# Designed miniproteins, single chains, continued (2), part 28

Each design is a single chain, and the fold is of that chain. pLDDT is the mean over its residues in the fold that is shown.

## One batch from the design tools (miniprotein)

Design m4952
Fold by ESMFold2-Fast:
Structure m4952 (fold): chain A 57 residues (1-57)
Amino acid sequence: LDDETAGRRAAEAARRAVGPGAGAAAKWQGLQLIEDGATGEGLRYAQEAVRLGEEAA
């Protein structure tokens, strides 16, 4: 996203989402990003972020 504000907020929410299990936490973060970022446009970013996170791991 070109909107750094939206991206930064989504990333911050994901980092705050502390859950058990790295894999489970990453997927949960993706869901939280979608919910917080709204469906539609935000969905694309959230899915991309969680997928990239798993690739980096």
Scores: mean pLDDT 52

Design m4953
Fold by ESMFold2-Fast:
Structure m4953 (fold): chain A 78 residues (1-78)
Amino acid sequence: SEEAAKVLEAILELGVARGQPITIDQIAEKAGLSKEQAKKAVDELVKRGLVERDPNDPNKYRLVDAEAAVRFLAEVKK
């Protein structure tokens, strides 16, 4: 959950628009995680419905709902 929170923060800082997909490499670098750790954390966020893969590039991800993402972070960080 800590790694998932860091990944979600990185995605929010890099861009929040559905039309602005972010690469897994950019997410990993921003979150301070390995690419493997970032992928695992992103998979958790995809399962929660907070993040989706870009349909045109499987190496890119985007936020589904920025408001829901902010609420999730507020609950995790308290």
Scores: mean pLDDT 74

Design m4954
Fold by ESMFold2-Fast:
Formats: structure tokens, sequence, C-alpha cells
Structure m4954 (fold): chain A 100 residues (1-100)
């Protein structure tokens, strides 16, 4: 299971818990799909999970702090730097899943 292998490599406990929740939701979605479709969904999900794996508890805490202070410039910088890979991976995953 590629999901379990990726999750086991995660050192941040908050990130690990998020990835475990994503795995559960995606596996439920895949249950009624044929093996080839499941493989496409798996690859798309792994791409998003790899990007999330690069995030840290500190990044999430910064998101909360910026939101609480309504710091729009700080939020834009975070999205264009630390969150950039996540946003791009998410867009690509959505395209792959819709095409499957």
Amino acid sequence: DKFDKLIEEVKDEKVKKLLEEIKKEVEELMKNSDPETQKVIEEATLKVMEAIKKLTTETFERMDELGEREDREGWEELVNTEMKDFVEAYKEAVKLIKAA
C-alpha cells in the first residue's frame, strides 16, 4: 500500500494524522472503482499527499496566526511559497481524478 508507506515516512504528527484521514476518504471513494481507475486515483492522491508531507505543524500554526490577524500579504506569501507545491499538486490531482 503506497499510502501507508508514504504516511510512515512522515515525522510531523499533525501532518501524519491529516494524511491518515485523506487515505480513509480516498479508499472509500475507490471501493466501487475498477483496478485501473483505482490506480489513477491512487497516483493523483499520492501527489497531493507528497506535497502535504512537506508541510509542518509550524506552517499550519502560521496559517492560523495570519488568519487571526487578517494578514492578507502574509497569507499571499505563504500560498506562493510554503503552500505553492500543495496548491499545484491539488490542481493536478483534481484534473487526474476528473479524467479517470
Scores: mean pLDDT 74

Design m4955
Fold by ESMFold2-Fast:
Structure m4955 (fold): chain A 64 residues (1-64)
Amino acid sequence: DKNGDGYFDREEIKEYLKEKYGIDASDKFIDPLIKHFDRNGDGKLDKEELESFLLVYKPLILGP
């Protein structure tokens, strides 16, 4: 989280994945998971939702 407010939109999540894991996340993988964890449908995840997202997303792109 670059601005420190504890919220991550789609672009920030993509950049986070690229910066931390070297992953070029595509919308076809990221969109369904964001939508699943985004309770309000805002396209944003808080810290806890991001952690849950990463637990599911990592096996899809990094392997077990």
Scores: mean pLDDT 69

Design m4956
Fold by ESMFold2-Fast:
Structure m4956 (fold): chain A 56 residues (1-56)
Amino acid sequence: DEEVEEWVEKLLADPTKTTELLKNEIPEHLREEVRKRYFEISVEEGIELLVEGVKK
């Protein structure tokens, strides 16, 4: 869903408001899919950062 990807991008852009955004801003019917997608991307980016960015 394009809507899910849009919300995930907003969460990635402002991680300090992740909890507030998830609870108050994201429509209830999209919340589960947005959460799942966000964690998928966060895990992949975290692994890349450890291997190529911060392991030094």
Scores: mean pLDDT 66

Design m4957
Fold by ESMFold2-Fast:
Structure m4957 (fold): chain A 80 residues (1-80)
Amino acid sequence: MSREELLARLRALAAEGLELLRETEDRALILEAIGLILRAIGEILDLELDPSLSLAEAEARIAALEADLAALRARIAATR
């Protein structure tokens, strides 16, 4: 996977996280969504600023963030 593909995944993750903020009024779930968005922004900055980053390690961290987002989405859906 290329750096551009990883950046696209992170941008999609951040956008999905922002949409989740519209779907819940639970303060704890809102804070978890904000935390995921901030983690995604941190990964974007690392990919943009450090050309020596291992793309394999970055991909593993992004996959973990995507899994965390999916779990949060399911928890928010369960509160409806």
Scores: mean pLDDT 84

Design m4958
Fold by ESMFold2-Fast:
Structure m4958 (fold): chain A 91 residues (1-91)
Amino acid sequence: GLMQELKSAYEAIVKELNLDLEFDEAKLLEISQKAQKAYGSKYSPYAVVADYIAEEYFKFPLALNPNITSLEEAVTEVLLNKEILDFLYNT
């Protein structure tokens, strides 16, 4: 089901990036519902988790990206957000 796909994507991304971030089912479902309204059923669980990390971990406003369709693309998006945060707070 959707929740199992979201949890699997979450675990893969946080493990790859060694992030200290909890799995918030309600927030992930909220993001998934917003994404489904905008982009339909093809919006990837990897994209939902990348959006979730951007909002909850980096405190960025929600910006949906339908081009994230794989673990590699999600990891790249999260790393780009981390570089933006580092630039803003380390200089």
Scores: mean pLDDT 83

Design m4959
Fold by ESMFold2-Fast:
Structure m4959 (fold): chain A 69 residues (1-69)
Amino acid sequence: MKELLEKLLEEIDRATREALERYREDVTRQTAIALIAIGAKFELLRYAEAGDLEKAREVADRTIEIFRA
């Protein structure tokens, strides 16, 4: 369980870094990306604390898709 949580957080961090790099000169986009990442981590941790690892995984996957679009 802890290994899965750590992996999901690492996946969000990776997607966040890649998105921030893509929008390096766009402060508005970088701010939006940072806020989305923070919100996703809070939501993911809340689902993980509730024992809902399926929803925690869904939050990570959704966040990565948003950053790739």
Scores: mean pLDDT 83

Design m4960
Fold by ESMFold2-Fast:
Structure m4960 (fold): chain A 61 residues (1-61)
Amino acid sequence: LAELLSKDPRVKVLSVEGDTVKAELRLHPDSDKTLPLIATKRGDLIVVRSEDGLFAFPIKI
């Protein structure tokens, strides 16, 4: 999971705990503003959500 997230240059992996990864997503190349994210693997599905839980979206592998 962390390896897949690290392939996106907008994503900085902060910590890895089992099936859960904490990361930051840069919203725009010209902005230093980042969104804290939590990603969890569930079978062949990755669920990415904001750290505060305001949004979530699934990604199929």
Scores: mean pLDDT 69

Design m4961
Fold by ESMFold2-Fast:
Structure m4961 (fold): chain A 80 residues (1-80)
Amino acid sequence: MGQMIQEAVERGKKLGASEEDIEEFRKTAMGVARLVMESRNPQYSTQFTQIMMDAINSKSVDEFKSTLKKLKQFLDQMEK
């Protein structure tokens, strides 16, 4: 999953997202990826892929930040 995270991070940088938002995205995405792999739940794998694709295809900083928010919400849901 590292390639999708890297592509999403590169997209955020191209859009002009802050270094803080980009680093938070990277850390959160890596944490979610680990839990997705451990869960063996195909719905979680699908949801993670969709959020990554949304980030890669984001057209504005606000859209990128929206995907970070979704990723943080997903992480919280998986830890419950």
Scores: mean pLDDT 83

Design m4962
Fold by ESMFold2-Fast:
Parts: sequence; C-alpha cells; structure tokens
Structure m4962 (fold): chain A 87 residues (1-87)
Amino acid sequence: MIILTIMIVFKDPNADTEEAVELIRKIAKELNLKVIGVHVDGNTIVVGVEAESEEKAREFVKRVEEEFKKRGIEATIYYKLEEVPPP
C-alpha cells in the first residue's frame, strides 16, 4: 500500500482552496483512490491519498497538475510517496 502526501501551494494568497479540494476529490474518485485526509491552511492544501501502487499515486499527481493547468490555476505541487505494509 502506498500513501501519497501531496502539498499544493497557490501563488495567489486569495486562491479558491474549496474549488481545488473539490477538484482533487473528484480526480481521486475517478481513479478509485481513497482520500484519507485534507488540511487547508491559507493558500496551502495538504492531501493524503491511499493508492495500490506508486504508478497509481503518480497518475493522481499528473491528473491534478493537468487539471490545474487546464483551469489556469497557478500552484506549486510537491508530493511524497511512502510504502506502508498492509495491516
């Protein structure tokens, strides 16, 4: 099991973080990924996602980046992958 932690820092301090969270949740659902946590602080969003593989986690990051570009949302995206043994 892979835990993806993605951090999104918007260039605009007044960015619509609610719209971004909604979009992220939609992408996760389309890729059959489980969102395990969302934290919003000012212009920064941190999302935890459970993925079956690193490939799926990377697909999620790529889709988020593509959708943000498509919508003209300017943000810097950082992510971390952690392998967790199954319970």
Scores: mean pLDDT 82

Design m4963
Fold by ESMFold2-Fast:
Structure m4963 (fold): chain A 70 residues (1-70)
Amino acid sequence: MEARRKALEILARARGVSVGALRRALTPADRALVDELAETIERFQLDEEELETIARQIAQGLAAGAAARA
């Protein structure tokens, strides 16, 4: 369950919330994102540096998506 834990930590950091808060308020979209991220981490054996890069990219992608929709 390491990859899933890391994925959850990344999403929580990208959103600026605690893992516990994110876990309790997890939507189907959030669950899908966590699962996809966990599979990516597990498949590529990503390092902490790569995980930090992904967290920042997710945060940027979410911001860009929100701006494009609004």
Scores: mean pLDDT 71

Design m4964
Fold by ESMFold2-Fast:
Order: C-alpha cells, then structure tokens, then sequence
Structure m4964 (fold): chain A 81 residues (1-81)
C-alpha cells in the first residue's frame, strides 16, 4: 500500500533530527531505487529503512523517472511536517 509506505517513511524522517543523516539516507535510498528500478511504494519503504539505519532491500522493478522519485520525496516531506 503506497499510502502506508509513505506514512512510514514520513514518520522515520520526522524522527531523524539530523539534516545530514536525513540527506544521507535519502540519497542512499534514491540511488538504490534508480539502480534497481523500484515502484513508488518500494522506494518509500526503502527510504524508511535507510532512515532507521536498516538494510535497504529493493527488488528490481520498473525504472523510476526523476518525476516519480520527486513525487515520492515531496509527499514524504509534506507528511513529515
């Protein structure tokens, strides 16, 4: 469920107070999603895992566009505020 994945990622982001750690986790998850091709929900789950210091497990899926990645990131950031 995309909405639940976004809410989990937003919660993890809100609990991560260090801007540098937030940036590092987001870059790592996005990079893995780009390489492996993730769905929006898979990317959101990967972001939540990275923010919580857990291993990112993104299965190979359809390639993500920068627009789709931007949409996921924007929705997570808005939910975390």
Amino acid sequence: DLEKALEEAARALAETSDPQERARALVKAVTEGMKNGASKSELARGIALALRGEEIKLPKSKPMSSVEIGEVLRRILELAK
Scores: mean pLDDT 73

Design m4965
Fold by ESMFold2-Fast:
Structure m4965 (fold): chain A 65 residues (1-65)
Amino acid sequence: MSIEEAAELLVELVRAGHAQDLMLLLSDPDDLSVLAQLHPELQEALAGYSVEEIKAVLSLALEKL
């Protein structure tokens, strides 16, 4: 999964009413547990990313909102 694809999925989760979960991930980018219930495939993909790459995904998602 690319950074762009991961960001688009986060935007879809926010638009579906999960904005609070995105804020939790912004507070602790190393804690992907919030995604386990919402999108397990996205959690698995992000677990392969560095913290810097996770922050890039979050920044891009915020720009798309």
Scores: mean pLDDT 74

Design m4966
Fold by ESMFold2-Fast:
Structure m4966 (fold): chain A 83 residues (1-83)
Amino acid sequence: MLTGVPEEARKEIEEALKTAMEAMEAASKSKNKKALSRGIGAALRAIGAATDVYYGIISPEEAVERAREAKEQAEEAKKEGLE
């Protein structure tokens, strides 16, 4: 997956997706619907960044920025899922 995405952007996007998956797992165990929804949103944001940079719609630098924002959102969702 993510074949053709620039390496730097790929690393950030993969990390954001991993964090989002961890957030979704934590939310599922806690039955926290809000945290689950936020985790899914973070994953979709990371996928959007991957798609946009793959098609040259955004720069690799912008994709890195969007991926970092998605990861931050996923980390907050994971924290909410643990409460």
Scores: mean pLDDT 81

Design m4967
Fold by ESMFold2-Fast:
Structure m4967 (fold): chain A 62 residues (1-62)
Amino acid sequence: DELKKQLDAAIAARDLETIFRLLSEMAKNPSEENRAYLEELMVTEPLYAPLFQDALNAELSK
């Protein structure tokens, strides 16, 4: 998944603006794979956990 690779790179670079945009794109295309990936990121990247939670909530609101 291209979005997943880009998000991993943005997290490594600490690029908050890119992280936010990529999470918004993932929320527009809800899938079990994207959901599981975001849930894993909430554990491995606690500094950005609130952003991942917001993305998951956006998927659930649909």
Scores: mean pLDDT 74

Design m4968
Fold by ESMFold2-Fast:
Structure m4968 (fold): chain A 74 residues (1-74)
Amino acid sequence: SVEDEINKMIEEIKKEKDGEKAAELAAKTAVFMRKNNVKNEKLIKKFEQAVMEKVLEGVVTFEQIQKKYKELAE
């Protein structure tokens, strides 16, 4: 299911230690959620929480994620 794939992507984000790969994974997950019109607030918050943890750990910045998201969404 779409929800199962997103949960798998979130778990991959949580394990990623490389900044470039973390930015790509976060951006790809966001694009996938957008394309599938995901409205599940709990799942969206779970994704946001995983991304926030990686930013707080210093693995990736929001700026890196946003740049990658724009490249993939356009």
Scores: mean pLDDT 87

Design m4969
Fold by ESMFold2-Fast:
Structure m4969 (fold): chain A 81 residues (1-81)
Amino acid sequence: MTEEEKRKALEEGRKKIPEVKANTTNESLIEELELFEKYGPWTRESTGAFLEELLEKRLEKFKKYEYREEALKRREELLAE
């Protein structure tokens, strides 16, 4: 694809973000979509900043949800013993 085609695809994807946000209850996904809306137009610098902030927020969320899932699984295992 040309760079122009890539930019058009990204803009079309961005236009769908509000619809996806309206149709999901996934808090992490909503947060990621809000970051997509925050960082634009897409430049090398804004893309880098977006990815850094997204990764940091996702790591914090992932640690929280991973710990929660592990705690629930452990509780179920103890009840099965």
Scores: mean pLDDT 64

Design m4970
Fold by ESMFold2-Fast:
Parts: sequence; C-alpha cells; structure tokens
Structure m4970 (fold): chain A 94 residues (1-94)
Amino acid sequence: SMKDLLRAKKNELLRLMSEASAAKTREELLQVGERMLAVIEEMAKIAPELKPLKEELAELLQRFKAGEVSMEEALARLAEIMARILKVIDELIS
C-alpha cells in the first residue's frame, strides 16, 4: 500500500540521515545526500507534497558539490530539510 511504502521509505531516510551524520568527508556526505534525494524522488511520484522539499534538497546538493557550502553547513541544512520531509510523511501516513 502507499502508506506501507511511505513508512518503509521513512525508515530508509532515517538510516541515511544517520550515515550523513557519520560522514567524514565531503564526498561521503555528497554520496549519502544523493541517495536521500533518490529516495525522496521516488516518494514524490506518489506524494506530490514532497516535490518542493525534493527541489530544495537537490539545490542544496548542487551548491555543496560546487563548493559553495561547508560540510558543517550542508549537514545542518540537510538535517533541517529532512526534519521537514519527515513531518510531511508523518502527516501523509496518519
């Protein structure tokens, strides 16, 4: 079901956020962020409410890849975007 898929993807995002927090290099953080974006892209196909947050995450990752954002700032902004994504997911599965 849609709700079961969203619950599974939420759990995957929580694991990826743990991996992001453990990242020791810009490359490791970027790789985890790109995996998060892929998960959100799949979720946005069935939950269009996530599209603006998907776009915000994609923009953050592009700026991070371009060297415009520090690793500390990228991780903090990623955590903020993820918290907002998780809130939307929780509202959709309620």
Scores: mean pLDDT 88

Design m4971
Fold by ESMFold2-Fast:
Structure m4971 (fold): chain A 94 residues (1-94)
Amino acid sequence: SPSQAEWDAFVDRVAELVKKLNEAIKNNDKKKALEEVEEIKRLGEEAIARLGPGVAPMVQQITLEVLDGAIKKFEDDEEVVKYLKELKKEVEAL
């Protein structure tokens, strides 16, 4: 269906951004890692806007898993962890 094709495209785009996020983390590029996390959140907001509120729980689950993974990888950076936890609260409000 068209809605399923758009959802599949969203999932594929998030997977590519997660790959870029992991590369940025490996290269110790905090700025790039945060840009990728912010883009994943933005894509989730766009998916909800395009596909309707019924996908919000799935978008929240995917985005929160990404944020929790990033929090764990940056656990020794208090400012980054604080910022990611603030983004997590915004995602929980979607």
Scores: mean pLDDT 87

Design m4972
Fold by ESMFold2-Fast:
Structure m4972 (fold): chain A 68 residues (1-68)
Amino acid sequence: MSRLEETQVVPSLEAGKAAAEKALAGLSEAAEVLDHRVEVTDTSVRLELVVSLDGRPVRVVMTYRVAA
């Protein structure tokens, strides 16, 4: 399975949650989402997905970390 990992720095947890929701919505529009999980901590929001891209499963991990 192919893997895509991306980290973005966000100004707040609220911004991180909004970014994760937007990413999930965009990926769901563009590709078949086979699995998804959202984990929220005090300093980050992590979105993990398995999507079907061009007929192949790809694991996507998006981490939104609050700026220090």
Scores: mean pLDDT 79

Design m4973
Fold by ESMFold2-Fast:
Structure m4973 (fold): chain A 74 residues (1-74)
Amino acid sequence: DTVKLLIEHMKTLPVGSLKELLYLIAIGGEAFLTLSKEDLDKINELIHQANRSTDKAERDKLLDEILKIYEKGS
């Protein structure tokens, strides 16, 4: 629930905003407390890609992939 809400709110934010970075940190923290090392490594790579992305549609797709891994692993 928390990660899903964070991701939905992030989709309203522009790419490259400071608030985007803070939300990605929060998502990474939830994943760290909840997931196996293998799933955490996958999510951290997707977080890195989302933070680097300059395209909103690409970023939002990466956020959806993070959510899928989190929901399967939690």
Scores: mean pLDDT 83

Design m4974
Fold by ESMFold2-Fast:
Structure m4974 (fold): chain A 72 residues (1-72)
Amino acid sequence: SEREKLFEYLRKAIEGLEEKLAQSTDEVEKAGLRRMIELYKELLADPSLTPEEALERLKEVQAEIAREYEAA
């Protein structure tokens, strides 16, 4: 149940990110959006990941993207 809710959330998040990617004209923003989309797809594709592990990995990549944007 909780895993199903998380996975439904990730699917909806992918849809929103793909909409933003379609509207974006900035290559740096597009690169970040594509990386997030790929991460969400990887999390959905791995049935061995727990919801806790999935959220931890998501937070790690979000932090990495934020650092890259701050450095740019």
Scores: mean pLDDT 75

Design m4975
Fold by ESMFold2-Fast:
Structure m4975 (fold): chain A 78 residues (1-78)
Amino acid sequence: MLEAKAEELRAKAKELDKRVEESGTATEEELLEMIELGAEMAELAIEKGKAEGADPALIARAEAELPRIVAEARAALA
């Protein structure tokens, strides 16, 4: 399941990249979609780590950092 979700997210990322390249510019909406997609991919990596018995301290750090990184990325577009 996690592997299939990773493939779906990669396909969406490739689709967004293609749309941006064809238009020559990224819209704010497309950049926001890329940030959301990146956040989902990071969440998937955290869930995979939990399922595989990764260090709880590393998981907690990643869970704490992710919302901050996403918020900073969104703020950079404003």
Scores: mean pLDDT 77

Design m4976
Fold by ESMFold2-Fast:
Structure m4976 (fold): chain A 88 residues (1-88)
Amino acid sequence: SMKEQIETLLAQAREYLAQGDLAAAEKLLVQAGKLLIEDYDDSLFAQFEELARELVRAALAAEGQEDHLAEALARLDGLLEKIKANAK
């Protein structure tokens, strides 16, 4: 099912984040987000949000831009709300 595909993408994204492969994690999260718009699930969206926030934190830390974290997370929250608003 589409929900099983989303679960698989989120599990793989979590693994890549744990390995520090931010580019691979981002690609998988973008795919999961697109599928969540088509087949919304509160539990999967919560996992998606958690991983997306972790990706933003890790990316800023890698670039030495932790002082921009609050602003970046606020922008992410805006994008997450748009995904939820457009979900079916």
Scores: mean pLDDT 85

Design m4977
Fold by ESMFold2-Fast:
Structure m4977 (fold): chain A 62 residues (1-62)
Amino acid sequence: HMEELEKQREKRLENIADAAAKLSVAYELGLKDDEKIPDTPEVKARHEELRQKYLEELKKRE
């Protein structure tokens, strides 16, 4: 646990932000939690926008 705390923390923040963005995009599209998100340029752009927003918010909470 202690040896790679900083590295593990960065991984967690990135994963959480990505997951949150994915869920938000799926919700906006009216998809169920377990349905695949369409792989369109517009959806990917929205996902990246939300991922960036969530990542910044998570970093501020530390």
Scores: mean pLDDT 73

Design m4978
Fold by ESMFold2-Fast:
Structure m4978 (fold): chain A 71 residues (1-71)
Amino acid sequence: MLEKLNSKDLAERIKALRELLESPDPETQVEAAKALGKVKEKTPEDIGALKRLLESPDPEVQKAAEEALKK
């Protein structure tokens, strides 16, 4: 089933992206936020993680989180 195959890939990617959002590396956080921003249906946990990135001292991380939250 295509839906189940897609769900497996999406779940694995979202899990990896959430882990990368907690990375101490700002470049990694930016890439993870951009990738998560492409997910149309974000969970409350995803939104919470992105909001935490808005508190980052790195302006590129803040910008990536804002773009990801923009819809």
Scores: mean pLDDT 72

Design m4979
Fold by ESMFold2-Fast:
Structure m4979 (fold): chain A 69 residues (1-69)
Amino acid sequence: SLEEELERLRAEVARIEAQIAALRDRLKATSDPKEREHLQMSIEMLELRLARLQRKIAAVEEQLAALAG
């Protein structure tokens, strides 16, 4: 169902947000320039994935709203 898809997407968003937070903590803890660069790139990639998922959530929410009213 759309409700189950929405719940699954929200769970994936929460996981990605937790991963970004963990990577940001690692970035704060490291002084290695190469590790910092790789962590920054990983965060950027996850933020792009997060934005894509948020767009999918918005689309599903609009479909659910249309069906309800």
Scores: mean pLDDT 89

Design m4980
Fold by ESMFold2-Fast:
Structure m4980 (fold): chain A 66 residues (1-66)
Amino acid sequence: SHMDEISLGVLEDRKAELEKLIAEAEKTGQPVEVTNPLSGKKTTYTLEQLRAALERIDAEIEKLKK
């Protein structure tokens, strides 16, 4: 459906951002610091946390492809 197509696009965008953060964590060997544009707060994500988030997004994408 049109809603499923929009949701898929959003999830694929989130996956691309997570893959960039994972690549940065792997390149630096350090957790990635992300700034929330609305609050200005900086949050540090470990490689394990980023990989867990990617696994969740991949599962959601696969559900929409069914």
Scores: mean pLDDT 79

Design m4981
Fold by ESMFold2-Fast:
Structure m4981 (fold): chain A 95 residues (1-95)
Amino acid sequence: SKVERAKEIIDRIWELIEQGKYDEARALARKTLEEIQAKPKLTPIDIALYSLLEGVIAYLDGKKDLAKVYFKQAIYWGEIIGYEHIIEFAKKLLE
């Protein structure tokens, strides 16, 4: 499902960040954003994931204030759709 794929991507990005593989994390985030942008219609989970991944890229580029804006957007959409995993991930990176 789209939820399971989003979870797998989020978990892989976190694993890469914890391992210090920032270029690989950034590349996976960018590739996933391109796939979302190529869709003719976005679901709420696509919008939540888009916000999270923009936040991850900003975070890895040292743009901490921009990253916080995107992570707060990801939390907002995650709360609307009831997707706790994206909320938890965004909160970890906000700290």
Scores: mean pLDDT 87

Design m4982
Fold by ESMFold2-Fast:
Structure m4982 (fold): chain A 65 residues (1-65)
Amino acid sequence: MEEEQQRVKEITDAAAKVSEEAGEAAERAGVRAYLRASNDLGLDDAQAFRAAAEGAERGFREAVA
C-alpha cells in the first residue's frame, strides 16, 4: 500500500516539474495504468510500475498536443 502511494507520488512529482496541467493528466494516466495492470491484468508490482510510467508519459504527451 505505502509502496503504491510512493510510486504514484514519484510519477506526480516528476510530471509536476514540467507543467502543472500536463502533470495532472500524466498523474491520472499513470495511476489508471498502474491500477489496471495490477488489478485487471494481475501483473506484478514491477510490471505495473512500468505500465504506470508509460501511461504517465503518454498522458503528458497527449495533454501537450
Scores: mean pLDDT 75

Design m4983
Fold by ESMFold2-Fast:
Structure m4983 (fold): chain A 92 residues (1-92)
Amino acid sequence: SLLEQANRLHETERILMELASFLVSTAALEGIPVEELVEAWRAGREALIDLLAEHGYDREAVEELLDEFEEIRRKMAEKGLKNKETGLVPEV
């Protein structure tokens, strides 16, 4: 349980740091506290969209950005798997 919780926290922290880096750059112009962004992300995707929409962001634009982020993550995972497959050395 403790190891599972630690692994989940590390994964969530990595995702949050990547997303927070992007959102901090954007939200700094709007004066949204970083703590509110982190807490909204922990609550879920919809909570983050709701927070940004309350601060004047277009809900559709935020949704598209999050979808693009998820697609990039998926493509990176697929690339990792393909690199594992290409580890085949030609038979001499």
Scores: mean pLDDT 63

Design m4984
Fold by ESMFold2-Fast:
Structure m4984 (fold): chain A 76 residues (1-76)
Amino acid sequence: DVIAQIVREIYDGNREKISEEDRPLVEEAVKKAIEAPSVEQAVLKLGEAAGNSPNPETSRVLHEMASQVYQRYRQL
């Protein structure tokens, strides 16, 4: 699945920016994005996790990831 591949690659590129304490939150969001039926839903799942993160740095990274997923998909 192209969307799942894009989400995994974007997560790998941003993994080092995510603290170990916040990793379960981000990994759950990534899993939901990978399982999403559309790029719009994948972006929504990452954005929802950003809004639910108590850490502003993790929230920023999740928003950046959502943007990167959408931009890469648009280039297909």
Scores: mean pLDDT 84

Design m4985
Fold by ESMFold2-Fast:
Structure m4985 (fold): chain A 55 residues (1-55)
Amino acid sequence: ALKELEELAKQRKYEELAELLKKKFGIEVDAEALRNSARALMDALIKAAKAHKES
């Protein structure tokens, strides 16, 4: 799951990235924020990595 997030981020598929974050990690973030803010993107990926470590 984490590898899929990295793949989507590298491909700049922010809408798909936001959907995957919500469905698999319970992280709600706007695709527009992911596209326009490196900080929002990094924060979402860090939260997903923490969720993955707990699993």
Scores: mean pLDDT 76

Design m4986
Fold by ESMFold2-Fast:
Structure m4986 (fold): chain A 74 residues (1-74)
Amino acid sequence: SNSQKKQDFDTSLAQTKKDLDVLAKTDPQAAIAQVQGLIDTLQKSYAESKDPFEKDLLQKAIDDYQGLLKKIQA
């Protein structure tokens, strides 16, 4: 179901953000590279998707990772 997909997505996104925040404290260059790679992959998936529900989830992840990238680079 869409509810289950959203829950799984939100859980995975939250965990990835925590892992990247930890990495940024020990190796900010590696964290920046990983976040940039994730944004690129998600933007490609967004462009290829025809499902509005999937696009909304992808956009949320893109926005969250862009925010994290700016925080690490500051």
Scores: mean pLDDT 87

Design m4987
Fold by ESMFold2-Fast:
Structure m4987 (fold): chain A 85 residues (1-85)
Amino acid sequence: KEEVLKKLEELEKLIEENKDQISKEVYQKILDLIEQARKAVEKGNIEEAINLLIEIHTLLKKNLSKEVYEKAERLLQEAALSLKK
């Protein structure tokens, strides 16, 4: 649980550092999805959290440069693996 929340925080920071690559609308949507994922984790709703991580992954792949996206993908994979434990 704690590890997942930490990975979501690291992801949010990465997105904030690279927000110039994305529109304000996409940035806000990503932050909203991260917040929803955090709430799902806190409630113990693992399946909802995983689905939200997949949605975040899809948006990031579409909107970020490959190099930044690969860093985000690693954080998302680490979060998903921590949820399955």
Scores: mean pLDDT 82

Design m4988
Fold by ESMFold2-Fast:
Structure m4988 (fold): chain A 94 residues (1-94)
Amino acid sequence: SLLDEFEARVAEILREYAPQLSPETLKKVLALVTRTLAALARARSAEEVRQVRDEFEGEAARLLAETPPEERATVAALVRDLMGVIDEVEAAVA
């Protein structure tokens, strides 16, 4: 399914960045990812996906503010790649 494909892409992104993150930062990232994937699974329109994207962007900004300075660049890159996945979902349901 499209959801399985997106979950696989998210898993690839997490595998790339997880080794660069502390366990505390990784736990926060995984919590955000889990909530976002659940919201995307429930979305049935491009507008609903945009709402998930906006919520993700806000939560990601908060997470970045809480992230230690040495990890911020890695978390920002991970967030950018995850936003790319959300944009693919929006395109797929449009």
Scores: mean pLDDT 84

